# Ledger of designs, part 82: designed miniproteins, single chains, continued (3)

Each design is a single chain, and the fold is of that chain. pLDDT is the mean over its residues in the fold that is shown.

## One batch from the design tools (miniprotein)

Design m10848
Fold by ESMFold2-Fast:
Structure m10848 (fold): chain A 94 residues (1-94)
Amino acid sequence: SAMEEQIRRIRAALARTLHERTVAAVEELLALLKDMVASSRTPEELRLTIEELEGAIQALEALLAQETDPVVRAALARAIAEIREMRDRLLAQL
């Protein structure tokens, strides 16, 4: 399904972010998460999207705790904040 393909792409982008630790990888992951949020319509899709957002928050927070590059740290902090805002907005719709 389209949703399953989006989840696979998001998980691949997250793995790439954890490996590469670049601003570009963080921004690509954020864009894919935003696309999934924009395409979610049913309560089931919203719950799956929230799960992916929560997984991304957890992984990116763990990465931020270990990151020493101030530019990458700033990108991670910004992405985490935007993902949390999206998660909270979707939770309010349930």
Scores: mean pLDDT 90

Design m10849
Fold by ESMFold2-Fast:
Structure m10849 (fold): chain A 67 residues (1-67)
Amino acid sequence: SKVYEYIEKKAKEIGLSEETVEIIKSLVDAKKKVMEKQGVPQEEIEKELLELVDNLFEQEKRVLESV
């Protein structure tokens, strides 16, 4: 999945643990399933999931930088 590849790339860039990466993947998968049930187009789902990933990684980066 393009979204999963993006998650793994971002995780390497900021040094996230594999456990945190799996949590992010689980959140992304859950949101994808909800949007698919709501009939959202696949292109819009991908865009929203990539934005979610960026927001989650920005949050994690801020936590790491605050220490």
Scores: mean pLDDT 80

Design m10850
Fold by ESMFold2-Fast:
Structure m10850 (fold): chain A 98 residues (1-98)
Amino acid sequence: EGRVLEARLELVEKTDTSAVYRVTIVATSPDAGARALQRLIEAAQKAGAKAEFRNVRVTEGDHAVIEADLVITAPSKETLDKAIEAMRKAADELVAEG
C-alpha cells in the first residue's frame, strides 16, 4: 500500500555491457518502495538485461527512503541502452501514478 513520491536514478558507472545506478526511492510506505525497486528490475529484465540491487538501505520517518545500488548487465550495448530506457520510463511512471 502507498505511493512513490520520488524516484532518483544517478549513473555511477557505465560500460557497453554494464551500468551501475545509485537509486533513491521516496515512498509513503516501505512496501511501496519495495514494489518500486521490483518494478525497476522487471523493466530491465523485460528489455533483456540482468538487474540486481546491492547495498539496500531503508530509512523510515514521515516517508520511507530506500537507497540502493542497481547493477545492470546486458549481452550488448543495444540491449543495455534499451534496458536503461525501460527502467527510466518505469521510474517516471511510478512517480506519475503517485
Scores: mean pLDDT 86

Design m10851
Fold by ESMFold2-Fast:
Structure m10851 (fold): chain A 64 residues (1-64)
Amino acid sequence: SKFDEVLKEIKEKTYEIFKENPDNPTLARRLTYEYLREKTKDLSKDQQNDLFTDMSDLYSTLVS
């Protein structure tokens, strides 16, 4: 589905950004949040909330 495609693209981009910025997790997080907001602006509020919750869990894993 379109939602699944957006979710996968955001996750892949998040991994890439963190991989490219291993010494600056604050910058990596900001770049991923900006990308997330741009990609999800056309989604419903419920979908945005679900995605944000899922991404918060992923960020926790990446910065640990």
Scores: mean pLDDT 76

Design m10852
Fold by ESMFold2-Fast:
Structure m10852 (fold): chain A 90 residues (1-90)
Amino acid sequence: SKEEAEVIKRLADLLLQIINEPDEKLKKETGEELLKLGVPKEIVDKLLELADNPEKTEEVNELLKEIIDSLNLEQRKELSKRLEELLKKK
């Protein structure tokens, strides 16, 4: 649906913003939130590894899609809210 597509886009934009931010604490806290929602540690570790390589932008985008697609609508909304709160911290 259109609403689901908008939620997916917002979450992808938030995750990409965090990954591109040079803040290791923010990346670690984001990884912990993904683990809490049941995303496998191997997928989280791979995402954080690829985030530091600018040549892997397409692979990062594909992995973000895989992660988001693994979550239901409620989990996507919860994660988006939590990531926005993390971005507002000092």
Scores: mean pLDDT 79

Design m10853
Fold by ESMFold2-Fast:
Structure m10853 (fold): chain A 55 residues (1-55)
Amino acid sequence: QQAFEQLLKEADPKAAFLSALSELNLDQAQREEFWQKFQADKEQAIKELIKASQG
């Protein structure tokens, strides 16, 4: 997913990441986990989000 790969190149990667999270209809615990991963390692969090989106 090239679109997700570009999140790190966004001026506001936080906004783009939160938008992608909302599309997955995740529960609050899963969303919080992805958000924490994003703050620790943006690239790794994006990869995990891509995997979740392909379920």
Scores: mean pLDDT 68

Design m10854
Fold by ESMFold2-Fast:
Structure m10854 (fold): chain A 58 residues (1-58)
Amino acid sequence: SDEEALKGVEKGLEKLPELGPGGARAVRGFAQRFLAETDNPEVREAAQRVIEAAEELL
Protein backbone atom coordinates (compact mmCIF):
# COMPACT_ATOMS: atom_id res chain seq x y z
CA SER A 1 0.00 0.00 0.00
CA ASP A 2 1.06 3.62 -0.48
CA GLU A 3 1.19 4.20 3.27
CA GLU A 4 3.53 1.26 3.83
CA ALA A 5 5.59 2.37 0.82
CA LEU A 6 6.06 5.84 2.33
CA LYS A 7 7.08 4.33 5.68
CA GLY A 8 9.61 2.13 3.87
CA VAL A 9 11.06 5.17 2.10
CA GLU A 10 11.38 7.11 5.37
CA LYS A 11 13.16 4.21 7.09
CA GLY A 12 15.43 3.81 4.06
CA LEU A 13 16.42 7.48 4.26
CA GLU A 14 17.19 7.16 7.99
CA LYS A 15 19.36 4.06 7.50
CA LEU A 16 21.03 5.19 4.26
CA PRO A 17 24.21 6.66 5.87
CA GLU A 18 24.78 3.30 7.65
CA LEU A 19 24.64 1.20 4.45
CA GLY A 20 27.80 2.38 2.69
CA PRO A 21 28.21 2.79 -1.09
CA GLY A 22 27.01 -0.73 -1.98
CA GLY A 23 23.88 -0.30 0.13
CA ALA A 24 23.32 3.15 -1.35
CA ARG A 25 23.38 1.70 -4.88
CA ALA A 26 20.89 -1.01 -3.87
CA VAL A 27 18.55 1.55 -2.26
CA ARG A 28 18.83 3.81 -5.33
CA GLY A 29 17.93 0.90 -7.61
CA PHE A 30 14.96 -0.03 -5.44
CA ALA A 31 13.73 3.59 -5.42
CA GLN A 32 14.15 3.88 -9.23
CA ARG A 33 12.06 0.72 -9.72
CA PHE A 34 9.45 2.06 -7.30
CA LEU A 35 9.30 5.36 -9.22
CA ALA A 36 8.74 3.48 -12.49
CA GLU A 37 5.89 1.37 -11.03
CA THR A 38 3.88 3.99 -9.10
CA ASP A 39 1.56 6.79 -10.19
CA ASN A 40 1.11 8.16 -6.65
CA PRO A 41 2.70 11.65 -6.52
CA GLU A 42 3.60 11.39 -2.81
CA VAL A 43 5.39 8.09 -3.39
CA ARG A 44 7.11 9.46 -6.50
CA GLU A 45 8.40 12.49 -4.56
CA ALA A 46 9.60 10.27 -1.70
CA ALA A 47 11.34 7.87 -4.12
CA GLN A 48 13.04 10.78 -5.91
CA ARG A 49 14.26 12.09 -2.54
CA VAL A 50 15.77 8.67 -1.77
CA ILE A 51 17.49 8.56 -5.18
CA GLU A 52 19.01 12.01 -4.58
CA ALA A 53 20.18 11.10 -1.06
CA ALA A 54 21.71 7.83 -2.28
CA GLU A 55 23.49 9.58 -5.17
CA GLU A 56 25.15 11.99 -2.70
CA LEU A 57 26.81 8.94 -1.10
CA LEU A 58 28.11 7.61 -4.44
Scores: mean pLDDT 75

Design m10855
Fold by ESMFold2-Fast:
Structure m10855 (fold): chain A 71 residues (1-71)
Amino acid sequence: DIRERVARVLSERTGDPVSKWLEALRRATPSESSVDAEKLPALLAGLSVEEATAFLSRHVGRETLEALAAM
C-alpha cells in the first residue's frame, strides 16, 4: 500500500507516529500539484493531522507520493 510506505517515510523524517501520517493521507484528496518529494517531510513537520490533510489535498499529487514511497 503506497500510503503505508509514505506514512513510514514521513514518520522516520518527522519523528511523529506512522498512524498520524496514515490518517492524514487517508483523509486527503488527490491534487494536481507537484511539490518535490524531498521537501515534503520538512513542509509537513509540526503540522496536525487536519493541517497535514489540508496541505496534502492542496499541494501533493500522486507523483510526489509515489516518489516519496520509493525513498
Scores: mean pLDDT 80

Design m10856
Fold by ESMFold2-Fast:
Structure m10856 (fold): chain A 96 residues (1-96)
Amino acid sequence: EVVESPYATGAIVLKAETEEKAKELGKELQSFLESLPNVKKVDVKMTSPNEVEITITAETVEDAQKAMEALREKAKSLGAEVVREVTPEEIKAAEE
């Protein structure tokens, strides 16, 4: 009966060469992730002029992990540097 949100959340921080490229990267990755059937929400936040944080919310930890893997591969193909990654398990632990 405890209907806690079963949602899992993961985040990745990506670095681009310029602010304009970082915005373009965030927009493209958001559209890509939103096209995935198991992704509930995608939040894109500029943390620095050339850094973007992408937060993925999914129904399960497994779905969030898969989405983060796809995001990492897509980001690399676009020439972005992964500067930090937070797994769904780490976010859940931090809330304790």
Scores: mean pLDDT 74

Design m10857
Fold by ESMFold2-Fast:
Structure m10857 (fold): chain A 95 residues (1-95)
Amino acid sequence: MKEKQKKAMEYIGKGAEAFSKGDLDKTIEYYRKAYELGKENVGIQATSLLNLGKAYFAKGQLDKAREYFEEAKRLAREGGNESLVEETEQNLDMI
């Protein structure tokens, strides 16, 4: 596994743990780090943006949540990840 991709996946795990604990600021911090480290992997980028959208939605920042969900959907389509496209559409329907 490429070192940057491995570290991006570690940040995805940390972001998920922070989100489960309700620490939205840490969730945003970790998923932003995952996004930056995952620039060569469209799946990591799409997953990171989807979860950034979820965190901003939980904070009530609906405009930011929508922007992240739409970008995550675009990258998920580019990567051929139908499950991730469906999840982004479900989240957009809640806004």
Scores: mean pLDDT 88

Design m10858
Fold by ESMFold2-Fast:
Structure m10858 (fold): chain A 65 residues (1-65)
Amino acid sequence: MDKKLFERARKHLEEGRLDVAVLTLAVIAATGDEKSRKYAREILDAMNESPEKAIEVAKKAIEEL
């Protein structure tokens, strides 16, 4: 249930639990379907810029799943 994992990752990002968010996204990137893996990688890349950008990408992933 990839959408629920993205919702969990977004909540962790919003709460400043970056380590837990990264672990959740890494699980999706390793075990999710093709679309979920793509979004998980995009969110991880966005985290290198800012947590706010990562949250925006996570919201988009949730909308499209």
Scores: mean pLDDT 81

Design m10859
Fold by ESMFold2-Fast:
Structure m10859 (fold): chain A 80 residues (1-80)
Amino acid sequence: SSVVEEFKKLVEETAEELKERMKTRSKEQSLEDVKEFREMVKDAIKKVAKAYKLSEEEVKELEEFVEKQVEKLEKEIEEL
């Protein structure tokens, strides 16, 4: 699905922006940024799924992709 691929691209781009911001942020601020990112993206998945009538498989793919991006960001913060 082009919608799924575009959403994944936007998630990756936002995650890269958060990684760049980590260079000028405290560890605590970075953890809050990742928490906000996770909450915003989960809400966005619900809205996109409703608007574009995404399948259960497509929704699961997006949810799993987001969790992997969050895990990567959290791991990088732990290594600061």
Scores: mean pLDDT 85

Design m10860
Fold by ESMFold2-Fast:
Structure m10860 (fold): chain A 84 residues (1-84)
Amino acid sequence: GSVVLPELSEEEQKILEEIRKKAEELGLSEGQIAYIEALVRTGLLQGASVEEILALVEDALKEFGVSEEKRKKFLEALEEILNS
């Protein structure tokens, strides 16, 4: 379907779907995944930089108790997704 403001573009929606898959692979709960998705969605809608979105997601993952190795892997994947 056609995407119009204030909705996310089809490309941005695809980004969120890829993020969800990566978060599921990380073993996050549905509530934690929804929180990460909301952070990224809000950042994209506000025109936040990739670095700003990554910083917000990193802080959320730290609060969730995700290990440093898993956080790094997820953030690297998120950066690739956001820059594609």
Scores: mean pLDDT 78

Design m10861
Fold by ESMFold2-Fast:
Structure m10861 (fold): chain A 78 residues (1-78)
Amino acid sequence: SSAREAVIERIEEAGVRAVLEIEDEEKRQKVANLFREAVEAAEAGDLETARRLAEEALKLSGMDEEAQEIAEAIRRVE
């Protein structure tokens, strides 16, 4: 659906920004893995899991405002 595609695109864009802000390789890998799992969950139609994983990844990246915004956006289409 167009809603699912929009969610996936938003998660992917947030992931690119988040990993570019992280200098610690171990933390960067953890955040990248969380975003990958979030995209896979969204592709499977599990928007609740996608939301939780994307929110966790953004919070770990210090992007608390973006974490809240993405969580609210995904929750609206669950």
Scores: mean pLDDT 85

Design m10862
Fold by ESMFold2-Fast:
Structure m10862 (fold): chain A 85 residues (1-85)
Amino acid sequence: SIPSVEELIDRWLANVADIYGPAGEGTAQGPDLWTQRPAFFTPEQWEALQLFLQVMRGERDARDLSEEQLRLMAEAVEKLIANRP
């Protein structure tokens, strides 16, 4: 099944926010996901991650997301967790 945005946010906060920040803004020692695409992302996954980060910051309404967008966001979040340092 496709996870909800709230499930993806909970998973982000539990697994990667200590490295990338609560909305991908980076840390003093970590990468800024707003400006630098990690090499392991496809352009499509990177675009989906950027949309997810915008939703987390309240810049976009989560209620307008398609199932395809949610699937790509889930793939991007899981890929980031799998590539955790």
Scores: mean pLDDT 80

Design m10863
Fold by ESMFold2-Fast:
Structure m10863 (fold): chain A 64 residues (1-64)
Amino acid sequence: KTLVISREQLEEIARETGVSVGQVSRAAKALWADPAASDARIARIAGISVGQARRVREKILELL
């Protein structure tokens, strides 16, 4: 099953969270592969802070 997030949605999340589109994309892929992944794990994969990872997760989950 494929969750597709549009480029425009990735750009909006990046703008709202203060991270790059590439970092949001990596976080989204990590969360899609493992929805139970911790904020610390997402932060490590995306190259962002734990706080940024939590915020990005919340925005991605709003889109489902």
Scores: mean pLDDT 78

Design m10864
Fold by ESMFold2-Fast:
Structure m10864 (fold): chain A 93 residues (1-93)
Amino acid sequence: SPEEVLKQLKEIIDEVSKDLPDAVRTVLERIVKHAEELVKEGKSPEEIIRDFLTRLLIELNRVAVEYNLDFDKLVQALNKISEKALEILEKEK
């Protein structure tokens, strides 16, 4: 369900964000808030995950450039979040 997808995305973000800078955590929290709005709008699990991944790619790239962050560390975080989100998407097919 969309609510189950949202719960799993929140759990992934909470786990990955604990070792990330505050600026990155703020962006990740904002992406989760967008996912909550999509659930309220009745969007499908696939639409929620696709929007989440799209915002993740755009916003992490922006914050990495803006704050001159460790790109390798951010890529590792992005890959971990993406892998987990794709596992959720596969179960919803």
Scores: mean pLDDT 80

Design m10865
Fold by ESMFold2-Fast:
Structure m10865 (fold): chain A 100 residues (1-100)
Amino acid sequence: GEEELDLEERVVEQAMATLEAQVARHGSVSNAELEATFEALKAQSSEREREVLGGILALALSFATSGVLTAADVAALRERLEQALELARENLERKKREEE
């Protein structure tokens, strides 16, 4: 529902902002740095937020086929996640129209 999507949107933005800052400073993020960053985020997160972070990490690791995420990989990851959230929002609005 709305609360779940709002949580997912917030968690995605937090994770992406963190990765974008790391790439801006270091040029890339290694798989080990990705895992360490997401463990730090999960330590401060609710159970559901940890589940969402786990999904984001799995997707990020799939982009890091060379063992690192570049600035281009992080941009592609953001685009993929934003597209998924937009589709989820459209589906939620469609369901609201069917219920009201």
Scores: mean pLDDT 83

Design m10866
Fold by ESMFold2-Fast:
Structure m10866 (fold): chain A 81 residues (1-81)
Amino acid sequence: SGEEHIEEAERAAEEARRWAEEAERRGDRRGALHAGAGAGLALMSAGVARIAGGGESLARAARRAAEGARRAAETGEPVRG
């Protein structure tokens, strides 16, 4: 259902935010900025999914953004969307 995709996207956004916070706590300014960008992308996808009443593609976009945030927090590499 659409609600499942919304919940998935929102969970991905929360995970992405936690990765950005972790990088910030570590003092990795570059990693925190890039992970923060990934968190913003995931949050945007989740917001659009809620307004649209779901969307598998939006849930996938949020998950990809969260994965990017995780990699950025670990490596300092930019998130590519």
Scores: mean pLDDT 82

Design m10867
Fold by ESMFold2-Fast:
Structure m10867 (fold): chain A 101 residues (1-101)
Amino acid sequence: SSRETLRLLLEGMKGSPLYRALVLAAIGANSGDTEEALSLIKDPRLREVAREMGEMVEELIKKYGGMSLSLGDLIDFSRIYLEKGLEAGRKYLEKVLEEKK
């Protein structure tokens, strides 16, 4: 199931708790399983940050006609979001989604 896949990804993922939460939320949002992904984040503060990012990913995917992102795109996006913030992450996703038209 998508929930089992997300749980295994979270358990196998290296990096900070925040980075792992962001990657999990991005993967969930990309597959339409945002709430399922967020339910696996135990820390409520990390869940709040991950929710904000996941909602932005859902919004952009919907705006671009429901185009799916690759796992590589989602990992790169999550890193950019962590290092450079929300607006840099948004611009990166918009560029990736435009190139997939």
Scores: mean pLDDT 81

Design m10868
Fold by ESMFold2-Fast:
Structure m10868 (fold): chain A 107 residues (1-107)
Amino acid sequence: SEKVEQLKELLLELLRELEKIAGVKLSEEEKFNLLKAAFIVSAAKLDIDLPEPKSLLDLSELLLKNPELIDPILELLKLYFVQNLKADEKKVEEVVEKTKEKIKSLL
């Protein structure tokens, strides 16, 4: 699906921008594991029973079917980069908000 691929690319671009702000480099596996962790925590918080995503593509497909998870996932990524990686909060917020707007335009 074109929308699934577009969402996957938006999530990867978000993580690349967050990496630049934090001054860190994450492997592709670490990027997927971060998104997967945020997905699992967000689904549990919203009491939504969903299968564990097996790939970024699978995660993106699940998010298109469950768009209520998008805002919680983005908030958890923001908290992780600001609180754990000590990234600049204002720059992280600007990138996350821009990504949120792009994702909502796909829905």
Scores: mean pLDDT 89

Design m10869
Fold by ESMFold2-Fast:
Structure m10869 (fold): chain A 98 residues (1-98)
Amino acid sequence: DPLAVMDKLYEAIENKDHETAAELDRQLTEMGRQGRLTREHVLEFQKKYGRVLFYYNEVTGKYIFFGPLTPEQAQQLAEAAEAGDYDRLAEILKEAAK
């Protein structure tokens, strides 16, 4: 259940449990690749917690982002992150957070 995993991720982030947050992000990423995590799940998370989740994970050295991303925005975000283009990454995240 993606929403249950997202709830646990939110709790781990609030508790500064970076190791658990990294594992839960890995699970959600895998669910997304399998088509089990949908935009609807992300929007329900946003409604429940009243915000877009943007979090730096110190264990992985990466940002975790949950927001209402289109497939195009998700692809652009992945490409910017892979290229180390942090200015482009920040621009995409700012646009997605509108």
Scores: mean pLDDT 70

Design m10870
Fold by ESMFold2-Fast:
Structure m10870 (fold): chain A 76 residues (1-76)
Amino acid sequence: PSPETREALRRAAEEGIEILEEEIERLPEEKDIARLVGVVLRALGVIEDARLAGDRELEERARELLREALRKIKEL
């Protein structure tokens, strides 16, 4: 990707992480399977955005959030 694209992807990943943190906090109350799937798909997208941006710290944080989301979903 171009430098402009990498910066846009990095910002998208940062915003996605903030959204994921909020969604994961609400997971114990969430009973809609489609919304649970949506959280997982968003996490995968954020991981890819961070990877394409070349930001390894954001990628690792996004992967950690995916692991936490999956752990909480398994407990539902």
Scores: mean pLDDT 82

Design m10871
Fold by ESMFold2-Fast:
Structure m10871 (fold): chain A 81 residues (1-81)
Amino acid sequence: LYKELAIRSLKLAIEAAENGDAETAKRYLDNAVFYASLYFSSDPEKVEEIRKLGEKAKQALDEGNFDEAIKYARELLKLVE
């Protein structure tokens, strides 16, 4: 369940970022990081990596760097899959 929710949220975040919608992308990224952290809750190092990638993606969105945000979101997606 949590893995599927994280993947769905990441795909929606990437779609929002591709459409230039930073606020929607951030909300879906927050959801994705939350669900991914629950899925990997027994692996604290992986949870930390997930949270750092999510933070980098959100920072890129804040800076208007949608390409960089999408890159980090896709890296997070690969980590969860």
Scores: mean pLDDT 87

Design m10872
Fold by ESMFold2-Fast:
Structure m10872 (fold): chain A 85 residues (1-85)
Amino acid sequence: MYKELLEKAAYAPTPGLRSKLAEEAAKLASPEELRELGRRYIEEARRTGDLSLLRIADSAALALLHKGDYDTSNELLDETLEVGK
């Protein structure tokens, strides 16, 4: 499942492995699915205060970059920065 790949990407020990896992997730999910998943983790982090969930949202944004959806990726990244203040 692409969700498991994004979670593994969030906790990957190197940027290269993170990018590779996000790229594999991008092959399995639509831009809409990645956007929705990212927004859900951002909203959950905002509601619970668990900022570790923002790492999974960042992985969804990275997967969107691999799909060429720069606008949605930047929107999610801006939202994670606001919540992470």
Scores: mean pLDDT 82

Design m10873
Fold by ESMFold2-Fast:
Structure m10873 (fold): chain A 110 residues (1-110)
Amino acid sequence: SPVDCVKNFLEENKIHPVTLLALLKTVIELLKNNEEITEENVRKILYEELEKLNTGDEPTLEEIADLIVKAINEFGVNKFVSTASRVLTLLEQEELIVPFVKMLQCVVSE
């Protein structure tokens, strides 16, 4: 299921659900507003999204899976993957690129 795709990514890479949701929202914001993908803009948006999430309820895996499906339907898988890969590179998290792409492919194949 899409939920199991997200769960496996989080468990295997030891990432908190809030962190993944903030990363996804950062990629969506960059794409939606056609913002320049610079380290400064990425860090600014990521920190703003993390602050918003830390003041609310913890995200469910279902909410994260639904957001991935919605984002890929809106922007297309290739553009979303390309932007997310650039974001992860700028955050010095290049090792997460392959697991992240596999998670996205898993979610859309279900």
Scores: mean pLDDT 86

Design m10874
Fold by ESMFold2-Fast:
Structure m10874 (fold): chain A 74 residues (1-74)
Amino acid sequence: MSLEEILEKMKEIQKELIEMMKKAGQSEDTINFIRDGIEKLIEETKKNPEKAEEILKNVETFKNQLAEMLGMPK
């Protein structure tokens, strides 16, 4: 997978996480914390492209765990 594809997928996951959090009734502060966390990981991916696939996998795992904790389908 290209770096561009990985960055695009991370942005899509960020949007999905924000929508999921909004549907779960989470506070704006919590939503902003998650948004900022993903932005930080995107910046790390740009600085260390060799870690891009590992970072993406961790972000996907986090999304799935958060969905499970909120009682939402994965």
Scores: mean pLDDT 80

Design m10875
Fold by ESMFold2-Fast:
Structure m10875 (fold): chain A 74 residues (1-74)
Amino acid sequence: GAKVIVELGDEVYEFNNGKEAGEYVVKKDPKVAWVTASGEKGAGDAAQVLHEAGYRTVGMLGISDDTVELRMER
């Protein structure tokens, strides 16, 4: 199943890992992206790709014991 969910405005996309999720956000070039990931690696990998592209983490919310939502802005 998908490990990472990306929300861009009203659109929702699912990815198997944080790297693919981050690369997709960079390709779409949104000012704001929401990334929800199960497990620490998914969130970390997405954030790394996005930080390298000039995005910053402006919010982080724990949804459950293993799931986090990141708000990314550029």
Scores: mean pLDDT 81

Design m10876
Fold by ESMFold2-Fast:
Structure m10876 (fold): chain A 67 residues (1-67)
Amino acid sequence: TKEKIEELKNELELLRDLLEHVEERLAELKARQPSPAVDRAIALLEERIEELKKKIEELEKEIRKLE
């Protein structure tokens, strides 16, 4: 149980780091001049951000359940 909590906490930290990097990339793309390629990339990153946020919430809930 304690080992699994540690594993989940490590995964949570990695996902939070990934979220920060994706949000930084999104901000960079939003600063660029609009184009079909940029708009497509923004949409994909926004989708990834939403997925990462959901996974982070699920991991936080699982950690609370195990504690």
Scores: mean pLDDT 83

Design m10877
Fold by ESMFold2-Fast:
Structure m10877 (fold): chain A 75 residues (1-75)
Amino acid sequence: GPSVAEIAEEARQAMLENVTPERLARGDVRAVLRRMWEAARASGSPEELALFEAVLDAVTELDPEVGAELRAEIA
C-alpha cells in the first residue's frame, strides 16, 4: 500500500486543490486543523502527525499569515 509520505503528499495536494483562500478566511479550516493537532498529539501516531504537518504546509502555502498563526498556537 502507499507509504505515510505518499498519503501525506496526497493530503497536501488535495488541500491545495480544494481549499480556497476565501474558505480559509472563514475559520472553518482553522478549527479543523486545531482538532487534527489535538488528535495527533493525543494519539502520538507518526501517521497522524505527518498528515497534520502536510495539511499545515498546504495552509501556509495558501496563506502564510494563517499558517504562521496556527504554527504559533501549537508551539
Scores: mean pLDDT 78

Design m10878
Fold by ESMFold2-Fast:
Structure m10878 (fold): chain A 58 residues (1-58)
Amino acid sequence: DDVVNRLLEVEFLHIDNKDVVEAVRQALRDIERGRISGEEALERVDKAILEAQKKLNE
């Protein structure tokens, strides 16, 4: 579906970033279990990307 496809695309684009990959995997698990919405999953992953990029830029 659309949200899952977007999460997998994020994982692919950030495959060298362990924190981002783990955030995507956790978000996918939580969606599959019905624990979070797709919007919440994308927000969690966006936060992980920002934190990871901050570390790389520093």
Scores: mean pLDDT 79

Design m10879
Fold by ESMFold2-Fast:
Structure m10879 (fold): chain A 76 residues (1-76)
Amino acid sequence: MEEEVRKAGEEARERGERESPAAADYMGMAGGTLQLGKQETKLYPEEAQQIQEGTDRLVGGLLAKAAEAAAAARAA
């Protein structure tokens, strides 16, 4: 579980690093959060809907910040 979350975060971070360090940090957090949400949904099926809604909200916010950081880096 922890290794999968770390791997997902590292892969997302590597993609972001191509654009900017700030985008890499947000992409890494989004990737790790998404993977953690998938694992928690499997562990707590009765709370799956609430976990999914929380995960989607957090990931959406992080991806928006990553996109902003990437756009700022391209404009600079």
Scores: mean pLDDT 73

Design m10880
Fold by ESMFold2-Fast:
Formats: C-alpha cells, sequence, structure tokens
Structure m10880 (fold): chain A 90 residues (1-90)
C-alpha cells in the first residue's frame, strides 16, 4: 500500500519527493516534460546521493528520443504516485 511505502521513507526522501512532485507538475503544465525528467534526476542525485552526472546526461538523451506524449504520460504517472505516497505520509 502507499501508506507502507511512505512509512519506510526518511525525512530527506520525503523532502526530495515533495520537490520532485512540484517540478513534475510545473514541467507538465508548461509542456516541458524533458526538462521535468532531468530536474527530477538532479534532485535524486543532489538530495539522495543517487546517480551521477553521466546518468543525468543519459536520462536527458533518452527523454529527448522518446515521443513527447509518451514521456508526458509516464511523468504524469510518476507525479500521481509521488502525490499518493506523500498524502499517505501525512
Amino acid sequence: AWAEAAAALSEAELEAMREALRVLKRALEEGKPVEGAVEVGRIQMERLGEGTEEDLEEARKAAEEMPEEELAEGLRAVAEALERVLAAAE
């Protein structure tokens, strides 16, 4: 359940998820899904120590090569998942 996932998260992970959700919602509203995907990866790298600059470059390239509608749909699913986990954490 989403509540079980939220209970396992640290405060640092919850803050990273809140920032990622804000970035994704803004990027999707502005029609900038590639920038949204890259910025979320940067948040994971800087706040959680996950990934490298090379991983961010690879993610940008992969996002740029995806059909924009498919990328936007995937990012909407991620944003919904983040929102559910964060709601369950409160």
Scores: mean pLDDT 76

Design m10881
Fold by ESMFold2-Fast:
Structure m10881 (fold): chain A 90 residues (1-90)
Amino acid sequence: SHMEELRELAERFLKEGKTFPEIIDELRKRGYSEEDIVEIVKLYTELQLEKLRAEYEKNPTPEVQARIEALEHLLKGDEKKAKDIIMKLK
């Protein structure tokens, strides 16, 4: 199904350690719609948030904390706020 394909891509990007800019750029080059890109990023956000929370528990850093905050904004549909936070991380 369409949703299964998007989830599979999100899981693959997580395994490969892709950043949000890399994911967005690659998906645009592959001809995905902006709506599909947003959906894949949301699925990636859910998976990455679980991973980051586990990492933060053992090694809390301002960078990991900021990433968690950015992902929470993305899940609320605030993509612009999420991008702003991520861009400030380097």
Scores: mean pLDDT 78

Design m10882
Fold by ESMFold2-Fast:
Structure m10882 (fold): chain A 79 residues (1-79)
Amino acid sequence: SSLEAAIREVLREAGITDPEIVAEAARRLSELAEPADLPAIRHALLTGDLRGLPEGVREVILEASVEEGIRLIKEAVGV
């Protein structure tokens, strides 16, 4: 969907670059969010400010951020 594509771009802008993490997070967020939520999702991903987002949306953003962080740590330490 156009919303899913827009969310993928926002995730990449926020530094979530793993294709599998991006694909799953964008799919889940597109099911939970409306196009009007996109600026708030973008703000949350760029700043870490999750206030005002529905709980399900906050959960997906937090999970994707943690998964990307773990991936980057594993890559950096050679595991």
Scores: mean pLDDT 82

